# Designed miniproteins, single chains, continued (4), part 111

Each design is a single chain, and the fold is of that chain. pLDDT is the mean over its residues in the fold that is shown.

## One batch from the design tools (miniprotein)

Design m15838
Fold by ESMFold2-Fast:
Order: sequence, then structure tokens, then C-alpha cells
Structure m15838 (fold): chain A 86 residues (1-86)
Amino acid sequence: LAEEAKELGARAAEALAAGPEQYGEFRELLDKAAELISQLSPVEAGEVKTQMILALQKGAAEAEKRDAEFARRAYAEGVRRLLSVQ
């Protein structure tokens, strides 16, 4: 579960880095990762969320080179989505 969630998060970060064309894929992968995180213990969930946020930050930095507005908005959305998971 934790490893699968991390893999989905890494793929979501790659979709984010690809830019607006992959926004749908980014959203779908992020939602799947969030569902798995909701099934983890609080400690595991915290570790996974931290790693995903770092991955999303790197993806957003890459996307910012092409579309700064999209990168900032999508990163904020991703962080909010992950932090909203119980």
C-alpha cells in the first residue's frame, strides 16, 4: 500500500512535469494515491505525503519552465488534495 501510493505519487509528479496536456492524468493519479494513503497508518501516511509533496515540488519546478501559472496552481491543488486525506 505505502509503496504503491509512492509509485502513484511519482507518476503524478511526472504528469505534472509534462504540463497542462497531462493535467487529467495528474488528477487521476493523485486521486488514486490519496485513496491508498487514506488506508495507511498515520505514521505511514505522513511519510508518503512528505515524499509525494517533494516529488510534486520537483515536477512543478519543471512545469514552471513552460507554464508558470499552471505549475503553481497544479502544485497547490496537489498539496491541498494530499493534506485533506485523513
Scores: mean pLDDT 84

Design m15839
Fold by ESMFold2-Fast:
Structure m15839 (fold): chain A 63 residues (1-63)
Amino acid sequence: EELAEELARRHGVPLETARNIVEAARWFLGEDASDEEILEWADRMLEVARKTRDGGLAGARAL
């Protein structure tokens, strides 16, 4: 999907990770969410993940 590819490219994360984030964004925001809203939500989630990684607590996040 284009959104997952865009996120993977922007953040340098695996496509699988980007796909999971986009799917979570759709689930949380609903199907009526625009592509821009999905990308904004996903950007925030990936930024939080990066901060957690820098804090040494990466990889232990909940489902």
Scores: mean pLDDT 70

Design m15840
Fold by ESMFold2-Fast:
Structure m15840 (fold): chain A 68 residues (1-68)
Amino acid sequence: VEEEIANVEAALDKLAQVLDPETVRRAGELILRYLRKKLEEKGYSPDEIEAFEARVRALIDRRVAEAA
């Protein structure tokens, strides 16, 4: 769970080095869809999935805002 968030943050950092803010946001949305599906498959509750999505959205928004 925490490791999944850390992996997403590292991936967003790498993408932000080579991609524009709009592309980073789009990539982040695809990562969120993938993460949601994986967490649902692992049997996480809807509340837990929502909390992780909120954390990932904050990471995406921070990087997009810093680049804008």
Scores: mean pLDDT 75

Design m15841
Fold by ESMFold2-Fast:
Structure m15841 (fold): chain A 63 residues (1-63)
Amino acid sequence: SAEEARAGIRETVERLLKEGKSFEQIKLEVDGLVDGAVAAGMLTPEQAEALRKEYLEEIEKKK
């Protein structure tokens, strides 16, 4: 579901941030997970774009 996809992506972002991964590494992982969720029918393209924007802003604030 969209909720499960959102939760999984959020957990991954939080884990990578705690591990001290670079912005580029986290962005690559998020992009892959979001694209995979869209391909699986768990997210619409509009939901995917909203999540990318949300997480990229969160990641940038942690620089």
Scores: mean pLDDT 76

Design m15842
Fold by ESMFold2-Fast:
Structure m15842 (fold): chain A 108 residues (1-108)
Amino acid sequence: ELEELLEKAEEALINNDLEEALRILREIGKLLGNENILKAVEYLEKGEYEKAREYFYKAIKELTERGETRAAAVLAEFAHQMGLKLEDIEVQELLAFARMRLWIRKKE
């Protein structure tokens, strides 16, 4: 279930379909019961980029602490593609992981 949503999110990110990626992130947030993901999506939809950045950062930290590395990487890559600056060493590692996974999928 979560893996299906993450796979769809990765496909949207490969295609730079940020609107579809945002919709999938909302579903991930609902599935995980993660309020920070849902707030990040809400603030992005309102154009409140600084608050969205804050809640993406909180969501990424929580997911990383829970061992949800793939979900954290998807959020980090989405935030990066949106132009949100998440300048943290853990986020840089997640971006490298996300890019590796997206590269593997794109090679098909």
Scores: mean pLDDT 81

Design m15843
Fold by ESMFold2-Fast:
Structure m15843 (fold): chain A 79 residues (1-79)
Amino acid sequence: SKVEEYLKKLDELIKNEDFEGLRKLIQDIVNNFSEEDQRLFLLHLGLKRIESDPETQKKLDELIRYAVELINKKKEEKK
């Protein structure tokens, strides 16, 4: 499924510390997936944050905040 493909890519980007690639993937997810799937990706990102070293946790905190802001902004534009 497309969701499983994107979850795998998200895991790979975190493993490679490709935070710019992860930021772009988050943009793609927010623009192309349902609100339910967007929340599933956000939850997965939060779980990866907990398992990460302190430096990676800081980067993931920034990206999680960015994802939440994008989701909220897109929701305002559609209602």
Scores: mean pLDDT 83

Design m15844
Fold by ESMFold2-Fast:
Structure m15844 (fold): chain A 81 residues (1-81)
Amino acid sequence: SEEQKLIEKLKEEAKKLGASEETIDGFVRLYKLALEYRKAKDPEERKKLRRQMSEIANELIEKDPELAKKLVNIFSKLQNE
C-alpha cells in the first residue's frame, strides 16, 4: 500500500539521520496520527489527534532538538502532499 511505502521511507530517512529506535517509533506514530487527522470528520476527534501529534513532536524536540527539527520538516512536507 502507499501508506506502508511512506512509513518505510520515514523509517529509512530517520535511520539515515542517526535516530534511535524510540525516535523512529515516535516519528512513525506522528505520521500515522496525521493521516488519521486528515481522514477525521468529527471536530472532537481532530482536536484529540492534534493534541497527540503535538505531544509526540514536543517529546522528539526535547530529546534531540536538531534531529527533531529535521524529522518534523520532512514529515510536514510529506503531509502536505
Scores: mean pLDDT 78

Design m15845
Fold by ESMFold2-Fast:
Structure m15845 (fold): chain A 98 residues (1-98)
Amino acid sequence: SPIEKARELVEEARKLLEEGKKTGDPQLFQKAVDKAMEALDYARQAVEEGHVDEALTIAGEASRVALEAAKYLGDQETIEKVKERFREIVEEALRRRR
């Protein structure tokens, strides 16, 4: 299920972010971004399949993890991409609610 995959990826991303905060390892922050952005892709698929409210909650959680990790990396381009992808998911969800 896309929603189950998104939840698993958010949990993995959170663990990587917390480990990165403890060690200062930029590779852990990069992995956290990658997992959180993959979670956004699955959350978008879940919105398209009609799981709107749950997918929006997960997308919000994934965006928060990705933004925090990208901030530690100083990666402004990734921050902008995360914000744009979350916005697209919100717009798709609003279209589905009608």
Scores: mean pLDDT 88

Design m15846
Fold by ESMFold2-Fast:
Structure m15846 (fold): chain A 98 residues (1-98)
Amino acid sequence: MAEDLRRAAEAIRRVGDEAVKALKEGNYFDADVYTALGLIIATISANTLRKLGLTDQAEAVREAAGEFVRASENKDIDGLRAATDRLAAILEEAAEQV
């Protein structure tokens, strides 16, 4: 379980970095793909956290995922980096609790 949450955090950082790169290059299709992948990882992780009884962390992941999607839609590179870092940090902290 802890390993899965750490892997999810790593995956979030990787897709967030790729989404930022795509936005900087004006490659909006790739940015949308990486944003969708980040949302899928966040959704699976939030469901895992709920099953573990970590309800507050699950809601924090859902809120950060909403900011991640909104930043990408608005082409807000700084917001996308911030949301990526928040998502990864929540998952890393949750991994220490399981």
Scores: mean pLDDT 88

Design m15847
Fold by ESMFold2-Fast:
Structure m15847 (fold): chain A 63 residues (1-63)
Amino acid sequence: MKLTVKEIQELLKKLGFYTGPVDGKYDEELKEAIRKLEEFLGLPVTGKPDEKLQAALKRIKEA
């Protein structure tokens, strides 16, 4: 994986999709935030921090 769970939590929190703790744990709140972002971006809704989600988050961070 190219992004850590903490980095994904921080990015989703900045985007307003995640309000839980930045603790590096893949929990139900983070899974739900990932699903919401995937739906918003038109990606398959998996709730997993897969390569497609990580590529999308990196593009958003670097834009």
Scores: mean pLDDT 77

Design m15848
Fold by ESMFold2-Fast:
Order: C-alpha cells, then sequence, then structure tokens
Structure m15848 (fold): chain A 73 residues (1-73)
C-alpha cells in the first residue's frame, strides 16, 4: 500500500513534468532508458517477488524524476 502510493506519487510528478513541452522529449528519453534498465534487471533476476520488482521500479522512477528536475534548472 505505502509502496504503491509512493509509485503513484512519483509517477504523477513525472507526468506533470511531461505536460511541459520543453521537458517532454527529455521525459520520453529517460522513460525509455528506465524501462530498458528495469527489463534488463528483471531478466537478470527471474525468481524475484512482485514486491521486490515494485521496489526496483520505485527506485528507477525516483532516479528518473531527479534527472528530469536537474535538466529543468
Amino acid sequence: SSLEERIKEISERIYKLYEDPSLRKKVEELAEEMLKELQAWLAANPDISQEEANEEFLKLLEEMLKRIEEEAK
């Protein structure tokens, strides 16, 4: 629940940044990079639980948000 709430919060913040035309391309590029990294990590860890997968996804989302915010300055 708290993990799912955190994922939703970070995702909504990223989506708000995506609404800015000046940041949209950067958000798209970082989203593609993040998804590739997540897919590679999941492939390397086939016996992982859903909870562990969600924790890694949250970590990658937080890293993505930080990079977008750094580019916006």
Scores: mean pLDDT 82

Design m15849
Fold by ESMFold2-Fast:
Structure m15849 (fold): chain A 81 residues (1-81)
Amino acid sequence: MLEEAERRAKELVPEGAEEVERLVEGIRRALEGLAAGDEAAAMEGLREIVEAARALYELARRAGREEEAERALGLLDEAFA
């Protein structure tokens, strides 16, 4: 699920592919931290998610593609849930 969401998000915002990768890594880290009871790792993952999402929005805004960025984030959020 998450891997497919990453692929689709990169298709929607190819200029933000690195930011999508960071966001997906943050999600994986947060989930792994939560599963292991490692609160520090979970918090670090959440921080990466927030920073990557902010960077993705900034890139999309410069390109006039805010709607595509919102859809990409929605796909990743659904995969996280």
Scores: mean pLDDT 81

Design m15850
Fold by ESMFold2-Fast:
Structure m15850 (fold): chain A 68 residues (1-68)
Amino acid sequence: GAMAGAALGALMRREGLSPEQVARIVGAILELGPDASPAEIARRSGVSVATASAALRTLRESGLLDVL
């Protein structure tokens, strides 16, 4: 939906993430579940803990974390 596209677009713009990096982060969240730590998502997706934390915050604020 429009909110989902906007949140993913914000991750790409604000964090300077490539579409591949966004896909890896989303994939890690889908695999590990919504209770996964930023460190665990960072390890699985290959991004920094700071980037994983920012991504989780953006997804949670957009309501996407609860629908992934």
Scores: mean pLDDT 72

Design m15851
Fold by ESMFold2-Fast:
Structure m15851 (fold): chain A 60 residues (1-60)
Amino acid sequence: LLREHLPPERAREATDRALEARDRSPPEDRVRAITDVLRAAGVPPSAAEEAAREIERTTP
């Protein structure tokens, strides 16, 4: 998903920032925090939200 919108190196950076934002956020805000980071990295809003839900679902 992220590779469709960002070069691989920027996708990695965006993922690292998203995980950091997730760790700093309470559970109810994590999807929004991840979405905001991905949107700031240049991912379209709908794709960012979908990726955020996937990251939250797969991250322990």
Scores: mean pLDDT 75

Design m15852
Fold by ESMFold2-Fast:
Structure m15852 (fold): chain A 85 residues (1-85)
Amino acid sequence: SKLEEFEKVLRKMVELMRQALKTKSREYAEQLAKGYMTSALVRALRLGIPVEEAIELLRKQIEEAKDDPIVVAALEEMIEKVKEI
């Protein structure tokens, strides 16, 4: 259940990133996307989602968002930050 809840949060954050990219400058949208993902991910990991499982879910979102290089870059940066936890 916690993994399903975390996956839903990730999908929602990816959707918010995609919406920001349509309406904001690229630079602003990139910063906003990183903020959303960092905050959600760090909180979820501290709530007990194992690091390896969080990384697997992030890689799944990268595969689903391959058409959006800015979203992919933000998700890849999140994987690197997760490895530090």
Scores: mean pLDDT 74

Design m15853
Fold by ESMFold2-Fast:
Structure m15853 (fold): chain A 96 residues (1-96)
Amino acid sequence: NPAEEARREELAERAAQEARDEARLLNFDEDMQQRIAQGARLRVLLGDDPEEIDRIRQNFDNQVRTAALEQGLAKADDSLDDFLAALGAAIAKADA
């Protein structure tokens, strides 16, 4: 359905922008901001493929946590958990 696909793309772009803004607030570099935004976009676009989404989500979340630790962000684990929870809520709100 072209109308449903267009709506999904709009929601995906919104989720990507919100994720990028949150990553910027957490002081991730621009490369990681882009990766986080792309991950959020893919989660919305692939919302009907649970196996693919779960794999992408778990792998991406682990990469983000590793990058946060490598970049020396203070309390990266706690701040990152809050970020990932907020991102999940934003995606759910955008998809509702």
Scores: mean pLDDT 67

Design m15854
Fold by ESMFold2-Fast:
Formats: sequence, C-alpha cells, structure tokens
Structure m15854 (fold): chain A 87 residues (1-87)
Amino acid sequence: MSIREQLRKAAEELSKLLKEYKELLDKMNGGLEDVLFYTAASIVNAGGQFAAENPNMPDSDVQKELDALKLYIEEVKEKIEELKKKM
C-alpha cells in the first residue's frame, strides 16, 4: 500500500470519527473545549485530504500529515468513548 493510499484511508477514518463525535456533541451540548478540538481535528483532516491528492508533495511531508492524522484518530476515539460514558 502506498503512503498516499494510507493517508487517504486515514483521512476517511478520521472523517467518519468526526461525524460520530459531532453527533455526540450535538446530543450532549458540548462545551468550548470540545468545539475547539473538533475544529482543530477537522482542519488537520482537510490538510491530510489535500496532501493525499497533491502529486507534488514529497513523501516526507505526506508522512508528517499521516502521523498527524493517526494522532488525531486516536484522540477523537478517546473523546468519543469519554462522551459515551457520560450518556
């Protein structure tokens, strides 16, 4: 699997997680910290999607975007589990 294919799959996974996280925030009336985190994660996800589609981006920069997406995927999963425990 190419590094760009890995980045596209990571961005797709984060997009699905962000949708679930937003639905939970809407139900729970999430605070400012949750909105700011959602916004930051959404920006990183958009950057990853852009990087995956950019043929001129060097593999080292694609790797940095992939590493950032993987970190946010783990953080969003943790946030989702925390919110589910409060329901």
Scores: mean pLDDT 83

Design m15855
Fold by ESMFold2-Fast:
Structure m15855 (fold): chain A 105 residues (1-105)
Amino acid sequence: MTPEELRALADRLYEEGVKALKEGKYDEAIENFRRAVQAYRAAEGADSPRVAEALKLMGEAAWKAGNYDLAVAFYRGAARIYQKLGDEEKAKEFTEMAEKVRKEK
């Protein structure tokens, strides 16, 4: 696949993940976002904002499913990408999301 084809595939998988998340299909959402992350990484590299946004939505899906440890891991993953990109505000935002989830019972 070309980088353009990989981005198009990733965008479709991301959209399917968003749809599954809206429908409360959290495991399906996480699987679609995981596939989108793989395609974005192949096309754009692991440090892209698109990968960070997919990790954020995987965190939201895990949190809504009650998988708090998994949600924390995904939010921390997004924060680390934004740290590498030099976006300290976004990195802080996702670090705070991880802390908020960690305080959930």
Scores: mean pLDDT 85

Design m15856
Fold by ESMFold2-Fast:
Structure m15856 (fold): chain A 82 residues (1-82)
Amino acid sequence: SMEEELRRAREELEEARRLVEENRENWSEERLLALIAEEAARAGEDVAELQAAFREFLATADPAQLETARLAGALLLLERER
């Protein structure tokens, strides 16, 4: 059900927040770029193009956008461990 899907999404988001909070110093630009490269490769997408787009994002991102990127990275890692 949609209610169970929302519950799982909240649980995954809380876990992602914990991972970011515990390891903030380890969520570097290099780690985020590596995660983008791995996901692009899995999806059959252009790794270089997506890494270039992400570097452009990092050049203009404010602290809230960077935090969102870390949360997205943590969610991707949780999905991979599934």
Scores: mean pLDDT 72

Design m15857
Fold by ESMFold2-Fast:
Structure m15857 (fold): chain A 105 residues (1-105)
Amino acid sequence: VRKELLRIEMELGSQIVYLASQRLVARKEGDEKLAEALDEALDTLQEHSEQVKKMIDNNASKEELEKLKKSIIEDLTELAKKFKELGYDNLAQSFEKTKKNIESI
């Protein structure tokens, strides 16, 4: 369980870094709609990252890990859909890649 939680933390961390970089670019270019969508996505992923850290510290069960994975996958699916609908295919694909990586854990 701990090894799987650490892998999930790494995947979420990589996605968070990528989105933060894209948010900086969006703000510089005056794309307020993209910047707002990225702020919401970052909040969602940061909440999951904090929950993963708490679960590592508290020696979470396999059942808790499976519930966390399901929640993260559901949110990544919705984020991929949202960004695709907004026309940001590269961002949508980044969420789909992170989802597949977490599903493989």
Scores: mean pLDDT 87

Design m15858
Fold by ESMFold2-Fast:
Structure m15858 (fold): chain A 75 residues (1-75)
Amino acid sequence: KRKLTPEEKEELRRKLREILSRLPDDPFARLAVSVAARSNKYLTDEEIQFIVDLLRSKGAEDEAQQFVEAVNSVK
């Protein structure tokens, strides 16, 4: 629930960059993960759910799961 440290932000960005490389060529799914990777705060549950739902709607179920794991690993 605290603000991300520079180290936590860089770790999260690294993990989310890996997820981006696996996403389908869909601009909205890529944009959502990119925005999360550039965040300087912990994502809210609503923000996480929005991105997960978006990824699942694009057929990126594995990537949605990896996104949740990446965000939770930094908390």
Scores: mean pLDDT 69

Design m15859
Fold by ESMFold2-Fast:
Structure m15859 (fold): chain A 102 residues (1-102)
Amino acid sequence: MTGAKGSVEAARESVELVERVLKETGKLPSGLAQQALDLIGYAASLAIGSGDKKSLREAIEVARRLKEIVREAAERGALDPSEAERIIRDLEGIIKIGEDAL
């Protein structure tokens, strides 16, 4: 069983890996960004389901961080713009649902 707090930490670690890969290689693999998105969505869902508002706020912050990384990657040509737009849209959906649940 992964609690909301543990799921947020996993999501944060995944975003840190995304930042590291982008910084070191100049490229962001869409699959790596998708994995981070999926972990964020899972963490937010667990936090909402458990009423853990602290973990939910942290999941929203992690989602905002990944959104900015993905936007910058697209601007640099490090990620396909259509893939970036899809990921950003999904992240914005998570942020909205999370904020509405707070």
Scores: mean pLDDT 87

Design m15860
Fold by ESMFold2-Fast:
Structure m15860 (fold): chain A 82 residues (1-82)
Amino acid sequence: SEEAKKYGEEAIEAAKKGDAAEAVIYARMAVDALEKAGEKASEEAREAAIEGAGAGGGAYAKAQGLDEKKGEEAGREAAEAS
């Protein structure tokens, strides 16, 4: 859905700004929108949501002093499972 794409892109932008809290919120919203859209989600919306989930996971991990790359991978994997 367009919402999944929009929230995914917002999560990426928040992560770039160093706003981990906002990145996590938008990442969650992107995944939720992707789950609700299901098979009606475009490839572009799915890819943006997966990338946004990765950005949110990475930003969260970095803010907690954890491995940012592992956080990114975990976020992407969770979105792909949706």
Scores: mean pLDDT 84

Design m15861
Fold by ESMFold2-Fast:
Structure m15861 (fold): chain A 120 residues (1-120)
Amino acid sequence: SLISSTLISLLKSTTNTKTKFKIAEVIGKLSPFLSENEIKTLAETLVNSATSPVELINLVNTFLDAAKTKDARLSVLFEAGKKFDKIGLQGELLILSGLKVTYPKDYKTYKNAFKKGASS
């Protein structure tokens, strides 16, 4: 879609961390209106836009807090998992700890999505 293409282009061109956080929130809020493929591409682009482990963890958490669908949360967790070599066990804990509180019944599913990304 034009919206997803525009958000992807903006994420690839911006170096401003505050702008990236606003885009992460917008994608999360739009998640019920996006196709599975658009969510996957946007989550991948968002995670790849990070220039430091701290920015990556904060962008992922901003997305998770805004996300309205389970599929959107699973997609960003898988992409974050791919960066396990950069964020380590501390990054995994900082991302997953909030989900254990907010979505206790889905916690194992979310942890598995992250681990699947880490093993890919």
Scores: mean pLDDT 89

Design m15862
Fold by ESMFold2-Fast:
Structure m15862 (fold): chain A 55 residues (1-55)
Amino acid sequence: SEEEKKRRAIEAVRNVLKAHPDLTDEELERIVDVVAKTYGLTPEQREEVLAEVKA
């Protein structure tokens, strides 16, 4: 499902953040872009993932 893809993408980004706690916002956005492409997310879902991981 679309919600499942988004959830998995969020978890993937969070795992990267745990491994690299000193990431800049620019680096984080690049990681979110790669993850969104990998999971086939829409631009809207990509923005939701970015917002969620920054919260």
Scores: mean pLDDT 82

Design m15863
Fold by ESMFold2-Fast:
Structure m15863 (fold): chain A 97 residues (1-97)
Amino acid sequence: TLYLPPGQVTIRIYARTEDAKVKVYVNGELVAEETVAAGEYKDVSFNLNAGDVRTVKVEVLSGTADVTLLLNGELVDTLALDMKEGEVVEVTIIGVS
């Protein structure tokens, strides 16, 4: 669980060495299904208010992906590195004032 001040949360998926296909869920809702080309980033963003609870899940369907979390464009956490097909990372984010 991660406690963050209000702002724009960005989940960044990076395909460093090969193309990757990923799914991103927020509170159980599929918000993105992305194909990320090798060397490219894809960002999934949402607004976080004080009192919000957001469970973010990233699933790798194929390839290899790095997943990082940014708040207002600044790196806050590296959620997972070198995720392979079938791997999942999940984080619960709570907005604090």
Scores: mean pLDDT 87

Design m15864
Fold by ESMFold2-Fast:
Structure m15864 (fold): chain A 117 residues (1-117)
Amino acid sequence: MKGAEGAGKASLGGLKGDAEKAREGGELMGEGAKEDGLLGAQLADGVGSTAGGMATATAKSGGEDKKTRSGAASGRGAGEGGRAAAELAEKEGEEGAKKGGELAKEGGRKGAEEGEE
């Protein structure tokens, strides 16, 4: 499932400080929400929540270099985007899931950019 695979990549990217992998994971969660509709959005929420938690833990582990911070921020953004995708799917059904997929993709990208500041 793209949502589960994306969240796994986002978690791993955050853990390793790999901003590109975390962003790719967020984008894949967004694609999963768009293609799999409500089910994809629900998977993105569940696994994205875990990805966000792992990224936060990585940021707090004492990694203060730009690479670690960027990866952690990207993972957090991807996790939050996945959560937003599930919320929109609950409120607006399938159309909400598609909009949520766009937010999950944007969250991962934006998180990576913010981590580089």
Scores: mean pLDDT 60

Design m15865
Fold by ESMFold2-Fast:
Structure m15865 (fold): chain A 89 residues (1-89)
Amino acid sequence: MELSWAEWSEALRENLRRALENEVGREFLVERVGEEAVERLARDFTPETVGEVAAAIARAEGGSEEEVEAVRALAEGDLERAEALLAKA
């Protein structure tokens, strides 16, 4: 019942995509990362933009530097880097 790193990465991207598709999700994202970042993600859904938005959410919620970079790596699909960063946090 534990998610693998690949499943966490996929779930994170899917959750962000679904948040963009509904009013409540978009409001949540705007409150955390700002309107311009949300519009950028909506126009260009790439590993880089997903990583930037996911990292900004983690930072806004009080994550450590290691946690923020781990979430960025997970969103980008860099599973080895995400695991290494979380092991140090």
Scores: mean pLDDT 77

Design m15866
Fold by ESMFold2-Fast:
Structure m15866 (fold): chain A 61 residues (1-61)
Amino acid sequence: SMAAARETALAQQAAVLLHYGQGLSLDEVRARLRAGGFSDAAVDAGLAVVRTGAPADRYFP
């Protein structure tokens, strides 16, 4: 659904900002995304982006 796609994109952007912008560990990023109300699927998608080392600028204009 469009809502699920939007949630996934937001979780990916949030994960990148928390990890690269704030210096949070992957465990801390996971906890913050869960506290923010993201689904397990969206949290996993966000963490996957950070784990693979994808460039942050790919997710920002």
Scores: mean pLDDT 78

Design m15867
Fold by ESMFold2-Fast:
Structure m15867 (fold): chain A 72 residues (1-72)
Amino acid sequence: MEKEKIEKMNEKLREAEEAIEDSPGTEQLGVFNRKASELMKFAKELGVDVNEVMDRLMELYQQMIDAGFGPK
């Protein structure tokens, strides 16, 4: 994979994390789902390995779950 494209994806992931944390708790999972969809679309347009992006998204999702967000 190309380092420059990975750095660009990581920046988008950080922006998504910030947007999620800035959202009301009741909307955080919804915001995550929207951002995840946007990131997957962006990754496909860049030609980045989708598996790498999914791995980063799952780490972000796990952090949200650990913080008490997500399905009960």
Scores: mean pLDDT 71

Design m15868
Fold by ESMFold2-Fast:
Structure m15868 (fold): chain A 68 residues (1-68)
Amino acid sequence: SPELEAALREALARLLALGHRAARAGNQVGVDIVEQTLLELGRAYREGASIEELRAILDAGEARVRAA
């Protein structure tokens, strides 16, 4: 659906920006968490995840990066 595609695109953009910031800061743990979260989002999307499930994965990933 267009709404699902928009949610995925938003999540990918936010994670990419977060990954770039972590890389510039020399935060390798943060980069690794972003990469793992991107893989989890891609897998969930292929398995038919809802918008709510994709947002939960994004939120959890962002929280883990902030804690790193």
Scores: mean pLDDT 88

Design m15869
Fold by ESMFold2-Fast:
Structure m15869 (fold): chain A 90 residues (1-90)
Amino acid sequence: MEEIEKAEKEAEEAEKAVKENPSAENYFKLAEAYFKLARLYLAAGDREKAAEYLRLAFHYTKKGAELAGKTEYVPAIDEAEARAVAAIRA
């Protein structure tokens, strides 16, 4: 699917941005790209890849929150990750 290929390129660009400058903003952009990939794979019926990209998206959301000094959000992000991954694998 052409949309998945485009989203994969967007994620690769976001990954490079994080490697060059590991800022909260770049981690949040990377997380956003992975959330987009998770939604596209779920729509395509690939629940395994959707779950994998959701875990990556939440992982980088936590890194961004930590860098932004918003560590109080981390437990809520962890619980949201567990619920979202369980829901799409159910």
Scores: mean pLDDT 83

Design m15870
Fold by ESMFold2-Fast:
Structure m15870 (fold): chain A 79 residues (1-79)
Amino acid sequence: SAELEALVAALAEAIRAGDRAAAEALVTQISALLRSQGFPEAEVERLRAGILAAIDWGLANDEGELAGRLVAGELRRFL
């Protein structure tokens, strides 16, 4: 999905920039898009929790670049 690809790219950039508010909003948009595509609620919730944990870890450890890459990698299977 071109829309999902664009959202994932924007999310990685927000994480790299340290913009937690933008990153959280993008995670919400990605979760809504995956639910609309018929992915199970439990799978989407696990994905959302994992992404938010990676964002929090990256921001706390000044590892936004690595966190952005890890999040993009996890979302790759949905592209």
Scores: mean pLDDT 84

Design m15871
Fold by ESMFold2-Fast:
Structure m15871 (fold): chain A 73 residues (1-73)
Amino acid sequence: MAEAEEALRRAREHIQRAFDAIKAGNVDEAQKHLREAVEAMWRLEELGDYEGFRELAPPLQAAMDALIAAKKA
């Protein structure tokens, strides 16, 4: 499943980059990476990669929560 593998890779990379941007205080870059991660997660769900979705949903939520906290500061 080449498309599911690509979506999983994109979601992982963008979640990681979002965390890095949040740590750097770069809210705009963090938002950009979170949008890309959400799109990749939607693609995983569309393709039926529920294991990949389940694995990445908690770190995605953590990154979103961290961004909200960073924007409030």
Scores: mean pLDDT 83

Design m15872
Fold by ESMFold2-Fast:
Structure m15872 (fold): chain A 63 residues (1-63)
Amino acid sequence: AMEAALEEAVDVNLVDGRIGLPEFQALVAAKKAGKDYTEHFAKALETVRRMQAGGRAGAAALA
């Protein structure tokens, strides 16, 4: 099942100390599993861009 690959990729992001968005983590996991999530990818990018425009996105990544 794909869920195992998704969990592994999510764990990698958490261990990295990034603690990304749930949508972003799902995108990374899908990409690692060899899947393409075009719609999910667009949504994740929009969220990241909004965070960068609306606040201290860089600081949040290190917090």
Scores: mean pLDDT 52

